# Designed miniproteins, single chains, continued (4), part 70

Each design is a single chain, and the fold is of that chain. pLDDT is the mean over its residues in the fold that is shown.

## One batch from the design tools (miniprotein)

Design m14568
Fold by ESMFold2-Fast:
Structure m14568 (fold): chain A 55 residues (1-55)
Amino acid sequence: GDTSDEERIKIFHEKYGIEEEDIRKLIEMVEKGIDDEEYQKLVKKIGEAIKKVEE
């Protein structure tokens, strides 16, 4: 099948050190229209990981 999402997950994991499960969960939450507190915490966690790598 199309592995585009799994390849993106791997790239973010390798480049930013974000857990693959966190990226996969974020994608699922976006697809389901979930915007609760858990979603906001996950967005913040991923954003902080990206920020630490970006100089």
Scores: mean pLDDT 76

Design m14569
Fold by ESMFold2-Fast:
Structure m14569 (fold): chain A 79 residues (1-79)
Amino acid sequence: SLEELVKAGEAAAKEYLARGDLDMAAQTYIGVGELYYKLGEYEKALEYFEKARSLATQAGNDELVAEAEKLIEEVKKKL
């Protein structure tokens, strides 16, 4: 289910953060946000996209920052 995929993604992101892998943690949070978006949980999707943007910024990954910002603007249209 999408809910099980969310739980798996949240667990994976915590593991990446524990290893200091900000880049993979940011990508994983984008995935979790997309799953919440599919579930219609737009407020939670926004929270995860904002977490992803923060981590991508810390990682210096400009492409992920741009992707997260695009997703933030998209989810705001649903709020």
Scores: mean pLDDT 88

Design m14570
Fold by ESMFold2-Fast:
Structure m14570 (fold): chain A 82 residues (1-82)
Amino acid sequence: SAKKELTKKKIFIQSYASLQYLLALLQGKEEEAEKIAEVMNEKEKEMEEILKKLEAGEISEEEALEKLEEIEEETKKELEEI
């Protein structure tokens, strides 16, 4: 179901960012880890907004998935810039 695909995408984004955060901490890069945590917090809020719009019927499941795919790309790009 589309809801399962959305959940998988959200979990993937969160897991990817969490892994980068942990790696930064293990390397003693505390300042980079802080920046990663800030990006994670911002993207989590964006994902929550998309899911709220989906539950309200304001967007389709397909549109929600496209938006989460955009957040995945943005997350990877922003983490590469740290």
Scores: mean pLDDT 85

Design m14571
Fold by ESMFold2-Fast:
Structure m14571 (fold): chain A 55 residues (1-55)
Amino acid sequence: MLEEEARKGLEEAFELSIENAKELKASEKVIEEAKKNFEKDYEERLKAAIERLSL
């Protein structure tokens, strides 16, 4: 339940950040690196998001 909310929040926030970066004319390299970092650190980001929602 809490984990499900954390996952949705992370994915939605990330998608919005990518859309904003594209509107600000960020390079494809920056966007690609952001996607790789999101996937690489996903489990750690998920744990942090769950902790935030538990407050």
Scores: mean pLDDT 77

Design m14572
Fold by ESMFold2-Fast:
Structure m14572 (fold): chain A 85 residues (1-85)
Amino acid sequence: SSRIEELEKRVEELLEKAKEAVERGDIEELERYFEELLRVGLEAAELLAEEIEKETGLSLEEILEAVRERVEELKRKAVEEAKKR
């Protein structure tokens, strides 16, 4: 599970950097961090797909789409918040 642990640490790091970018109003950095979050999230979803399918009944395609939608939602909210700074 070392790869999953690496991905979890990367998510934590990217979320912290995104939070700092929001506080600074740095939209360009924020968009860059969310592009990385999408890549990391999709890789994690693929690695955890069997477990997620068993627990939720979602197909791999539905799981990947849910990750994309969730990251886009978080990005939209973060960019909106950063613009207020």
Scores: mean pLDDT 84

Design m14573
Fold by ESMFold2-Fast:
Structure m14573 (fold): chain A 74 residues (1-74)
Amino acid sequence: SLEELVEEAQKLIAEIQKILAELYKKDPETAEKIAREIDKVYQEFVDAVRNNDVEKMKESLEKLKKLKEELEKL
């Protein structure tokens, strides 16, 4: 459902924000760069929700998951 996709995105963003907070302490330049990319992808998700575009919501959600995996490697 749309509600489940929104809840999943909110949970991912909360987890990403925690990882970013730790990265800001170690490498603020890299953290800022990744934060901007996350904001861009999250905006794509928000726009997809507004347009009722389930395919683009799923695509943006997968991009957020990949960005989280990249953050966890740092």
Scores: mean pLDDT 87

Design m14574
Fold by ESMFold2-Fast:
Structure m14574 (fold): chain A 55 residues (1-55)
Amino acid sequence: MKVTAVVPVTGSVEDALRKARLAQDAIAGAKNLEEAQQIVEQLRAQGLDVELEVH
């Protein structure tokens, strides 16, 4: 199962890329999909507009 963190570009492209890399690094440490979802939810709670995409 492949999972990707997606950050919308609502301002600076560079800022969105930094946030996407940070979110991607965070979910890369997840052992399973459930853990990846919890990490993404925690990032959203901290003000990061990030979504988890499964494919």
Scores: mean pLDDT 73

Design m14575
Fold by ESMFold2-Fast:
Structure m14575 (fold): chain A 78 residues (1-78)
Amino acid sequence: SELEELLRRAVRLAREGDPAAREYFEEARKVLSGGEAALALAEAALRVMLERGEPIPPEELAEIQAAIAAARAALAAA
């Protein structure tokens, strides 16, 4: 899934201390696909980033969280 791939890249880059990690989180916000597995991975990846103190802009973080919540609601309704 595209979202899963973007989030895996973001987490990998964050572990390496690469500022490009933020770019992949931003792209994930624009693409929300891959179903329940991708959503679970997205939530886990975001939690790991926040626990590590990775500086995600508050506006971007809120948008990512809103997108994840919307996708979860859509999957629950299907």
Scores: mean pLDDT 63

Design m14576
Fold by ESMFold2-Fast:
Structure m14576 (fold): chain A 64 residues (1-64)
Amino acid sequence: ATKDNGLGGAYLKRGEYDKAIEYFKKAIEKDPNNKTAWYNLGLAYRKKGDVEKAEEYFKKAEEL
């Protein structure tokens, strides 16, 4: 849902990457075609240094 993606974005801006990931995953669970949530999940993993997972999630976002 839009709210979960918004909360994830807020945590991402605050540097709370694990909470950001949790809320972006909740957004994807509710809408697996939410391109913005997949992209933001990639951003959160990139900020944690997990470049491989980030690239996988960016690719999923591009396919939507």
Scores: mean pLDDT 83

Design m14577
Fold by ESMFold2-Fast:
Structure m14577 (fold): chain A 100 residues (1-100)
Amino acid sequence: MSKEEKLKAAEEVAEGIRATGDRLYALSQAGASEHEIDVLAVAGQMLALATFIEAEIYDEKLMKKVLEGIDRVREAALSGDKTAVDRAVQELEEELKKLI
C-alpha cells in the first residue's frame, strides 16, 4: 500500500471525525439524550473503521486510537464545551498522523 493511499484514508477519517465532533456538539446543545449522542458516536467510529478497511489498512493500533479518540470527542460534547470538542478532534488527528 502506498504512503499516498494511507494519507488519503487518514485525511478522510480526520474529516469524518471533525464532522462527527461538530454534530455531537450540536446535538448536546439541542438537549439530545446521552443515548442519541452515543448512537452518533458509534456511527462515527464505524465509518472510520470502514474507511480504513476499504483502504486495506488493518492496523489494530490505529483502529484502537480512532475508537478511543471518538470516545473522547463524545465526552467533550457531553460536557457542552466546544473548545474541548475541537481539542479532542485535533489530538486525534495528530495521533493518526504519527501512525501513518
Scores: mean pLDDT 81

Design m14578
Fold by ESMFold2-Fast:
Structure m14578 (fold): chain A 68 residues (1-68)
Amino acid sequence: SPAEARLAELLARYRTLLDEAVSQGKVDLARKFAEEVRRILEERDAGMPLDQVIARLEELIAKFEAEL
């Protein structure tokens, strides 16, 4: 589905940002965003609609990119 493809794209982008943060020695920043991603994925497991999960991840990734 388009939503599942978008989720996969966002998670791939997140992994790239995580690697960049770690490579720059920004371990605390990487940990902070990993905790927020984990929380969103826990909300998905608890029944959050996929479109809401995607919206939350898009906001979080934009914030992560801005803080790098």
Scores: mean pLDDT 88

Design m14579
Fold by ESMFold2-Fast:
Structure m14579 (fold): chain A 93 residues (1-93)
Amino acid sequence: MEFEKRIKELEEKIKNAKTPQEKADAYTELGVAYLELGQYEKALIAFDEAIKLDPNNARAYYAMAKLFESLGLDEIAEKYRKKAKEIDPNLPE
């Protein structure tokens, strides 16, 4: 039940976003919520949408790396982690 409430709150944030960057941040938050719940396919779709809206969203690339790492896809995870660090060098390893 709390899952549906959190998703609705994030969907409302996406609807009310005024810039592509704000909308990308909201999609990144949605993807993180799905990732925390083990909904990897939905998380992937949300992060992909965030990257399409803002190709410089370092947080979305970093979250994608964590998603692929959770799936055991370490080579692709490293590619996304490298891209995130190229955009924001202060991100953790």
Scores: mean pLDDT 84

Design m14580
Fold by ESMFold2-Fast:
Structure m14580 (fold): chain A 56 residues (1-56)
Amino acid sequence: SLEEAIAEVDKRIEELRKELEKAKQNGDTSGVEKLQKEIDRLEAVKEALRAELARA
């Protein structure tokens, strides 16, 4: 379902945010850039899924 897909994406975003904070603490600039891009991509996916759910 769309609700299950949204929940799965949200869980993945939370995991990546934890890794992003670790990368920041370690001064891993390349890791921060990669993780931020992936988070931004998944946030866009989540918003698209929410918009789809709102239309249903």
Scores: mean pLDDT 86

Design m14581
Fold by ESMFold2-Fast:
Structure m14581 (fold): chain A 70 residues (1-70)
Amino acid sequence: SLTERLEELRKRVEELEKNPSLPQDVVDAIRAAVDELERLLKENADPFKVNMALLVAEAGIFAAEKIIEK
């Protein structure tokens, strides 16, 4: 479900926030993306907007995870 995906994304962000090598602006950006997804879900927004926000959040988190691997 979308709720389970949101919970998984939140856990991934929490793990990234614990890494001192990750720039604060990157952490802020991925938190904002996840917060936007949650807002759209709570407001019962258009499914296209919800899916776009989900894609942005997932892509942003993945990119941040790759930064800390380097």
Scores: mean pLDDT 83

Design m14582
Fold by ESMFold2-Fast:
Structure m14582 (fold): chain A 77 residues (1-77)
Amino acid sequence: KAAELLREAAKIAEKAGNEEAARYLREAAKALEEGRIEEAARYAEKGLEEAKKAGIEEAVKLVVEAAAAVGEELRAA
């Protein structure tokens, strides 16, 4: 669920022409799917920063939603 949101955010960033944001968000999704939570958080943070600088609001929303979803899953465990 959270990884899907990050992958969708990466697609939006790529379509907007921001390859850096797209790369960070793809790495975050992959790291999350592989259970590398700390790396996923760092990549998502960098991707969020680049998306904010570029004004890609839809990608920003999806990254925030992904972070909330991870937080809920970790609290439930």
Scores: mean pLDDT 79

Design m14583
Fold by ESMFold2-Fast:
Structure m14583 (fold): chain A 67 residues (1-67)
Amino acid sequence: SAIEEELRRLIEELRELAKQLSGELKERALRVIKSMEEVLASQNLTQLRVALHEGREFLEELKEALK
């Protein structure tokens, strides 16, 4: 589904950014990625939508932190 594809792309982008991180922020990013992968495996549409929203906000936060 489109939601699953967008969540997969978001996970890939988060993984790439996580390579540039260290310490607690990297640990947080890896926890978020793991949580999103678990949600993706669940096939629950409500959880997928929530994960996509939260993941997008976290991605924006990470991009700001890396500027």
Scores: mean pLDDT 85

Design m14584
Fold by ESMFold2-Fast:
Structure m14584 (fold): chain A 69 residues (1-69)
Amino acid sequence: TLARLDAVAAETEALAAAVGAESTAPLGVEAWRLVRVEGLSYREAAEKLGISERTVRELVAEVERTLAA
């Protein structure tokens, strides 16, 4: 059933998001580096990373809060 395959894929994504919540910390650093070091816009960084501009903005803000701490 497609619903069971979707449930396993959603559980794998939830597990990858739970196990990759520590792997999204490197993604946040990469997003920050692209914007702050490389001088890319949020849109360009989002396109390069394959995520939304909003996600890039959130990740950059989180990294900057960590750096300020």
Scores: mean pLDDT 67

Design m14585
Fold by ESMFold2-Fast:
Structure m14585 (fold): chain A 61 residues (1-61)
Amino acid sequence: SEERKRELKEEVLKLAKEKGLELSEEDVDEAIEELLKTDPNPTVEEVLYMAVVLKTKREAE
């Protein structure tokens, strides 16, 4: 489980860099935890999308 989370985080951070998106490890960790509340096996794309959404909401007023 922890090893799988680490792999998922690394893949999401790699994809973010390829797309020119600035995401921290913390942003990705928060997205994984949020998705795990409803989905035991989130995809890289789902985590990336959630991380962007959560970061954007946090940076908005």
Scores: mean pLDDT 80

Design m14586
Fold by ESMFold2-Fast:
Structure m14586 (fold): chain A 66 residues (1-66)
Amino acid sequence: MADELFEEGKRLNDARLFTRSGIMYLQQGDYDKSIEAFTQALKLDPNNVAAQYGLGLAKNELFIRK
């Protein structure tokens, strides 16, 4: 689950787990949590293209949501 992947990312300090968590939150419509997860991934790996792209998508979805 996205929450479990996020907690594992925090425990293991693993950008890949944060990126996966962000993608799952994005798919669930949890854009705020998705932004946080991708932001944590980028703190660990600033060149992670998947996290950069996902962060942009999550921010755009949050902005256009009612």
Scores: mean pLDDT 81

Design m14587
Fold by ESMFold2-Fast:
Structure m14587 (fold): chain A 55 residues (1-55)
Amino acid sequence: MEKIREEAKKKIKELLEKNPEITGQEALEELKIEGLTLELVSEAMHEISLEKAQK
């Protein structure tokens, strides 16, 4: 799961750069990674948000 989360986080960062208003559900659908859940996508998006907030 760690590897899936790491890859998802990188892809989600790219999706957010293209569409900052993308929802977790839309990101999940765009990534099409088997075994990736909305929960993991939401957690990754939250981590990315926290990283940006520090800047």
Scores: mean pLDDT 75

Design m14588
Fold by ESMFold2-Fast:
Structure m14588 (fold): chain A 64 residues (1-64)
Amino acid sequence: MYPGKLAEVVKDFTAKSEKELTLKKGEKVVVLGRPDENYYGAVSLKTGKSGLVPKEYIKIVGYA
């Protein structure tokens, strides 16, 4: 696995498709990439699931 960025969810997000992650405020994710300007590809540290998250819902806090 390449080094990811550690990020924290700043507000609740509900997935709109199977490609997106449902996340709760305060959960932590590892950012794996940025497929476009509006989304991060991330993995949930709580569930182990991967998917897309809008950038406005997470804050990068360090390196994983």
Scores: mean pLDDT 76

Design m14589
Fold by ESMFold2-Fast:
Structure m14589 (fold): chain A 71 residues (1-71)
Amino acid sequence: MEEEIAKLEATLKAAVEGARLSGDEELAERLEELGEEILRIAREKGLEGIPEELLREAEELALEAAELNRA
């Protein structure tokens, strides 16, 4: 469980870093806040306690950050 949470944390941090590198600080802040909420829930209730809607939103924002860094 903790190893899976650590991987999730690393993925979310990478997405935030990508957004910051693209110059979109608002997107980076949204991803960071959403990631912190997801990780808080995961640590308190386990991975299955995370609302699927929050995971989808984080994934969508991460994809947006990746698009902004596209050449």
Scores: mean pLDDT 76

Design m14590
Fold by ESMFold2-Fast:
Formats: C-alpha cells, sequence, structure tokens
Structure m14590 (fold): chain A 83 residues (1-83)
C-alpha cells in the first residue's frame, strides 16, 4: 500500500511541476507520509474536494491552471484514501 501511495504522490508532483507549481524539496517518501496523514484526517470525499479547492485558492496562478491542479490534488487524495 505504501508503494502505491508513493507512486500516486510521484504522479501528483510531476503534474504540479508541469503546471508551474513549486514543489517542496522533501523526499517522495516524506511527501507521501504528509499526504497520507492529511487523508487519514478526512472523513468523506466532500472534505477532500473542499481541501483541494482551499489549497488551489492560495496559489498565484491563472484560473485554467488552478482547475487542472484542483483535479490532480482531488483525484490523488481520493486514490490514497482507497488504499
Amino acid sequence: KREEAIKLVEKLVKGLKELGVKVSSLSLEELTEIWEEIVSKVKNDEQIDNLAEATVSTLDLPEEKKKKIYELIKETLKEIKKL
């Protein structure tokens, strides 16, 4: 399950970098631990949607890129929750 979560976080990080988001210098394992902790505190998919929206709203990026980032974060968190 951890290996699957790391792959999901790696895909998210790659997508975020392609969209111009500055990603933390933390290792993929450390980032995965942080994302798993966040998901463990989420009770339902609506909270994941709200968390993704709140995260994207803090970014200084064009609306088109924000929408793509929102979908990436939302899908990644939902997939981690299923593991």
Scores: mean pLDDT 77

Design m14591
Fold by ESMFold2-Fast:
Structure m14591 (fold): chain A 70 residues (1-70)
Amino acid sequence: MSKEEIETEIMKEVGKIVRDMLEGKISPDEALKKLEELLRQAKEIKASPGVLKMIENAISLAKGLAELKK
């Protein structure tokens, strides 16, 4: 699998996690755990800065939603 194919799959998975979180199918805490795992995978494959920033933005959203529950 090419690096570009792996980046595309990571981006699709990030989108699914964010959607499932916003729809209430998973908790913000569960979304955060999954997104941090994807960020680790993206760093391992040395993904483009745009992909890393997209994951980091999704993590920030999940953290904000988790804090609103307190």
Scores: mean pLDDT 82

Design m14592
Fold by ESMFold2-Fast:
Structure m14592 (fold): chain A 80 residues (1-80)
Amino acid sequence: MHELTPEELAKMAEAAAEEAREAAEKEKNPDLKKALEILAEGYRKAAEAARKGDVEKAKEIIRKAQKEAEPLAKKALAAE
């Protein structure tokens, strides 16, 4: 399988963190805003781990953030 390099993963995670942070600032739904804040923090931490060469740790951080955000995002989407 073609895997991302640690540097590529770090850049992608940084971009995702910025997008999630910006989306959270604009979001009016409190559950979705919280989900986006969790994702932004998770992607930021993942980018730091990837820059240190720890791709597995970066992936773990992303998975944890997605798991924490998922119930909040589902609640927000169900409420629309």
Scores: mean pLDDT 81

Design m14593
Fold by ESMFold2-Fast:
Structure m14593 (fold): chain A 81 residues (1-81)
Amino acid sequence: TKEEVREWLVARLQAAGVSPERAERIADLVVKELPKENPTLEDVLDAIQKLLAEGKIRLGRPVPVATSLEEALDAIVAALE
């Protein structure tokens, strides 16, 4: 669900060193871009990539090469500023 995605994003961003306030802000932006209440991992990754392209969120470091959707999503979230 969108709520589960939000909770996961906040926790993962904070684990990557993002402040609680900033993590909540990024998570809110991502959740607003999700097309449905039960989003897929691809939906979440697409939402993040769209926000990056629009300049609404930023990467603080390079994203390592990933071979799966799960790895790609974890890597990009961990790289957010």
Scores: mean pLDDT 77

Design m14594
Fold by ESMFold2-Fast:
Structure m14594 (fold): chain A 62 residues (1-62)
Amino acid sequence: SLNEIFKKSAKLLKEEIEKNKDDEEKLKKLARQAEALAEQGEKLKVDKEIIEEIKKIAEEAK
């Protein structure tokens, strides 16, 4: 399902952020990617819970 795809993408983003916590430029790029993913999820009507999780990931990367 589309929800499952976005959940997997969120998990991969969390893993990349944890791997790159000391790389400020990489974190900014990952934050932007997470924000774009959340925006796309909203347009595709992905579950709000998943979108909110992705938005939280974006904030944690800032």
Scores: mean pLDDT 83

Design m14595
Fold by ESMFold2-Fast:
Structure m14595 (fold): chain A 57 residues (1-57)
Amino acid sequence: MEKEKEKEKFRETARKVIEQGNAYAREQGRPSLATDEQVEAAIETQLKAWEEEEKKK
C-alpha cells in the first residue's frame, strides 16, 4: 500500500543479493565484485528504474 515500504523492501533485497554474490565470490577465492560506493550507486540506479516502472502501474 505504501510506496515507501516497497522501496525499503527493494533496497533490502538488492543489498542481500549483492552480499550473497560477494560471499560467493569470496568463497571461490575471488575479490569482492565492487566497492561499497559502486554497490550503493548501482542500488540507487536500480531503485530509480523501479520507481519509474511503479509510476506506470
Scores: mean pLDDT 70

Design m14596
Fold by ESMFold2-Fast:
Structure m14596 (fold): chain A 73 residues (1-73)
Amino acid sequence: SLKEQIEELEEKKKELEEEIKRLKEELEELKKDKSKEGILRYVGTSIRLIGLETEIELLDEKIKRLKEEIKKL
């Protein structure tokens, strides 16, 4: 059902939000490490964070569309 699809997407969004929170905490710790390895990890983690934030935006758009479809029924 459309309600089940919305619930699944909202659960996935919550999982991504928790991962983003963890990555933001990791970035704050990585800022303290000025080694080459620390800088590379910071860059990689930053790219991953941007990817997850983009995925959440796409999920929000999909959830909004499904909710609008329910309103028409």
Scores: mean pLDDT 85

Design m14597
Fold by ESMFold2-Fast:
Structure m14597 (fold): chain A 64 residues (1-64)
Amino acid sequence: AAADIAYAREQLRGAANVFSKEGVEKAIEAVRGVADALTQMRPDLAPGFRAAAEEVIAELKAKA
């Protein structure tokens, strides 16, 4: 569970990095899309994926 959430956070940061050059709004959309996909695969970890996505989104907003 903890390792799955850590891996998910890395995937979310990866999505953010790919779209950060297009703008914060696009990066946030990408992060939310990845979090939704992860939640569909592992709904039991949905709260952890949501928390990780909000953490990454907060990092994006702080850098903008």
Scores: mean pLDDT 78

Design m14598
Fold by ESMFold2-Fast:
Structure m14598 (fold): chain A 59 residues (1-59)
Amino acid sequence: SAEIEELWAELTRANMELIGVAVDKALGLMPEEEADARMAELQARADAAEARLAALLAA
């Protein structure tokens, strides 16, 4: 399904960006407040995609 493929792509993108922000925070390349806000946003996107995937795969 195109919807499942796009949700997997979104989940993968969000998780990869989350890792990148976490690394930048750890290396001091990004202010902690900015990194924490961005990580929270990316986690919310990942959680939303995962919840939608779970719903579609259970149907």
Scores: mean pLDDT 87

Design m14599
Fold by ESMFold2-Fast:
Structure m14599 (fold): chain A 63 residues (1-63)
Amino acid sequence: RPSLAEVARRILGLLRANPDRVFSARELAEATGASVALVSRALDLLVEAGIVERTPRGVRLAA
């Protein structure tokens, strides 16, 4: 069972590899092997930290 912090790190690694790409929570769940609920919680933390931004179609690295 991955921790919230581990899922957040995996998401960051994926976004850094694809900085111009927008990912949905479902795509991140499939890529990380985590549940959509856990991915959504990790994304909330990353958005609040200013590392990731939300768009109408999903999330990407903050500019």
Scores: mean pLDDT 81

Design m14600
Fold by ESMFold2-Fast:
Structure m14600 (fold): chain A 73 residues (1-73)
Amino acid sequence: SERDKLREVFLEVARKFEEIVEKSGDPALRDEAYRRLAELAREAMRLFSQKPVDEAIEEFRKRAEKAIEELEK
């Protein structure tokens, strides 16, 4: 279902953030990662209220990829 696609995308993003936090050991990077993940969750809620599911997922993936790249330096 479309909801299953969203769940999988969120889980993939969450796992990547967890890996970055786990490997760094830096409290500042951990806090930044949690803030970005929370922002992405809020953005996803907005996108799903405004756009078709497939379009919302694609936009969310782009935003998540950018956030992950910025955390990885």
Scores: mean pLDDT 77

Design m14601
Fold by ESMFold2-Fast:
Formats: C-alpha cells, structure tokens, sequence
Structure m14601 (fold): chain A 66 residues (1-66)
C-alpha cells in the first residue's frame, strides 16, 4: 500500500466513523487490517491505523454488527 493510499484510506475511515457509517467504517478497517497483516502499510501510519480499526470495531459492536 502506498503512502497516498494509506492516507486516503485513513481519512475515509475517520470520516465514516464521524458519520456513523458502520459498513464504510468496516470496509476501511478491513483494508487497513489486510495491509497491516501483509506488512504493506507504511510504518508511519501503523499506530493511527490500529487506533481507527479499534474505533471501527467499537462502532460495529454499538450497532450490533459484532
């Protein structure tokens, strides 16, 4: 994943979380998690990605999506 792709995905996920869009937030979190698992996410974004993935999981649980 490129730096620009990572930044765009992080921004999209943050916006989805602010809007309460569970489906979009899960999609963004899934893409970031895949990049983390594959080691393709630029290291500088790792902490922010992990934080936003946790927030997406929280939102999903709140809405009963598990």
Amino acid sequence: MSEEEARRTLESLRRSLEEGDVAAARAGAHELQKALDAGTLPEEFREEAEELIREAERLAREQGQG
Scores: mean pLDDT 80

Design m14602
Fold by ESMFold2-Fast:
Order: C-alpha cells, then structure tokens, then sequence
Structure m14602 (fold): chain A 58 residues (1-58)
C-alpha cells in the first residue's frame, strides 16, 4: 500500500497536484512507521485535494 501511495504522489506531482502529493508521501511514511491513524488522516486529506485521475490509482 505504501508503494501505491508513493506512485500516486508521483502522479499527482506530474499533474501539478503538489499539495495532494505531499499528503500521499506523508501517508506512505506513516504506513511504513505503522502509524495507521496518522496515515489515514493524511490519506483522506490527499484524496480531498487530488484530481480524479490520481484517485483512481489508489
């Protein structure tokens, strides 16, 4: 899952969704640290800001 969030972050950066990309990177980092509550919070924020094309990757 963390790898998919990192791919989604990269795609968001390519599309200019820099804020969404930041939250996806933060969510992936939290998942790798096993901080699932923080990961969920950042993932939800990223999804709110992301374009539909990026959301389909998750």
Amino acid sequence: LAEKLEEAAKKAEELGDFEAARYFYLAARALRLEDYETAKEYLEKGLELASEEVKELI
Scores: mean pLDDT 80

Design m14603
Fold by ESMFold2-Fast:
Structure m14603 (fold): chain A 84 residues (1-84)
Amino acid sequence: AIAYANRGAVLANLGKYEEALKDYSVAIELKPDFAEAYANRGAALAKLGKYEEALHDYSVAIELKPDFAKAYNRRAAALEKLNK
């Protein structure tokens, strides 16, 4: 799970968001309670302009880890994009 999430993060940093989504999805399949993978998949979705899907992933990350400040901040930013 962690190895796929780490590779996904590298791909996202290279701007390869579609490939990053695939790796984060595999990380989530291997570890369904992986809050960080949901938050990172949400961030990649937001970079692709898929803000509604990003909101869903951020909400799941927050449900799994209610003290996850990064996921709250990213969810707020995605909500702002949908409301403008």
Scores: mean pLDDT 82

Design m14604
Fold by ESMFold2-Fast:
Structure m14604 (fold): chain A 70 residues (1-70)
Amino acid sequence: SKQEKADKLVEEGEKALEAGDFDTAIKYYQEAIKVDPKNAKAWFNLARAYALKGERDKAVEYLQKALEAA
């Protein structure tokens, strides 16, 4: 299902984020959102990754998307 596929992509993104590979994590979270735009966890993790990169405006926008999807 699209939910299972999106959840798997979020898991891969979380592994990349733990490894400090923020760009790879962002790529996985973006793919998860493309598969399932209602995946609030993918939006939250995308916001977190951008916050860790210091990109505050993007982090805030994606956090708003996460709240809308939840």
Scores: mean pLDDT 87

Design m14605
Fold by ESMFold2-Fast:
Structure m14605 (fold): chain A 77 residues (1-77)
Amino acid sequence: MEEENKKTVLEAAKRALEELGQSALDRVLAKKTVQEQRNVLMNLIGKTMSPEEANKVGMALASLSDEQVQEIVEELK
């Protein structure tokens, strides 16, 4: 379901930011399009977890609308 996928991505993104620090969040916020924000989020998540876990989060992220991805980025501020 959309809410569970959003929570999965948000939890993974928060973990990635805790590990990589504020500069990682700044890189996401610097992107002007949702497609670019999706790409940066997947890159950060992939650096902080196993390929298997990153693939699960990637599938969840792909299922989210652009509006839901923007809500995740706002929540990370």
Scores: mean pLDDT 78

Design m14606
Fold by ESMFold2-Fast:
Structure m14606 (fold): chain A 65 residues (1-65)
Amino acid sequence: SMSELLKKGNELIEKGRQAEAEGNYKEAAELYKKASELYKEAGDMDKAKEAEERSRIMRENFERQ
């Protein structure tokens, strides 16, 4: 269901926050990207966009500097 997809997305966001806090930017980017895909599938475009943006920032931090 849509609510199950949102719950899974929220769980991935929480894991992404933990990875980000630990400085594991590559892992955080992957988790945020996966959350964005689940939010898109659930039809929550605002959450999907936010997760996609955070994934991009994490990947840039990992690959640059």
Scores: mean pLDDT 87

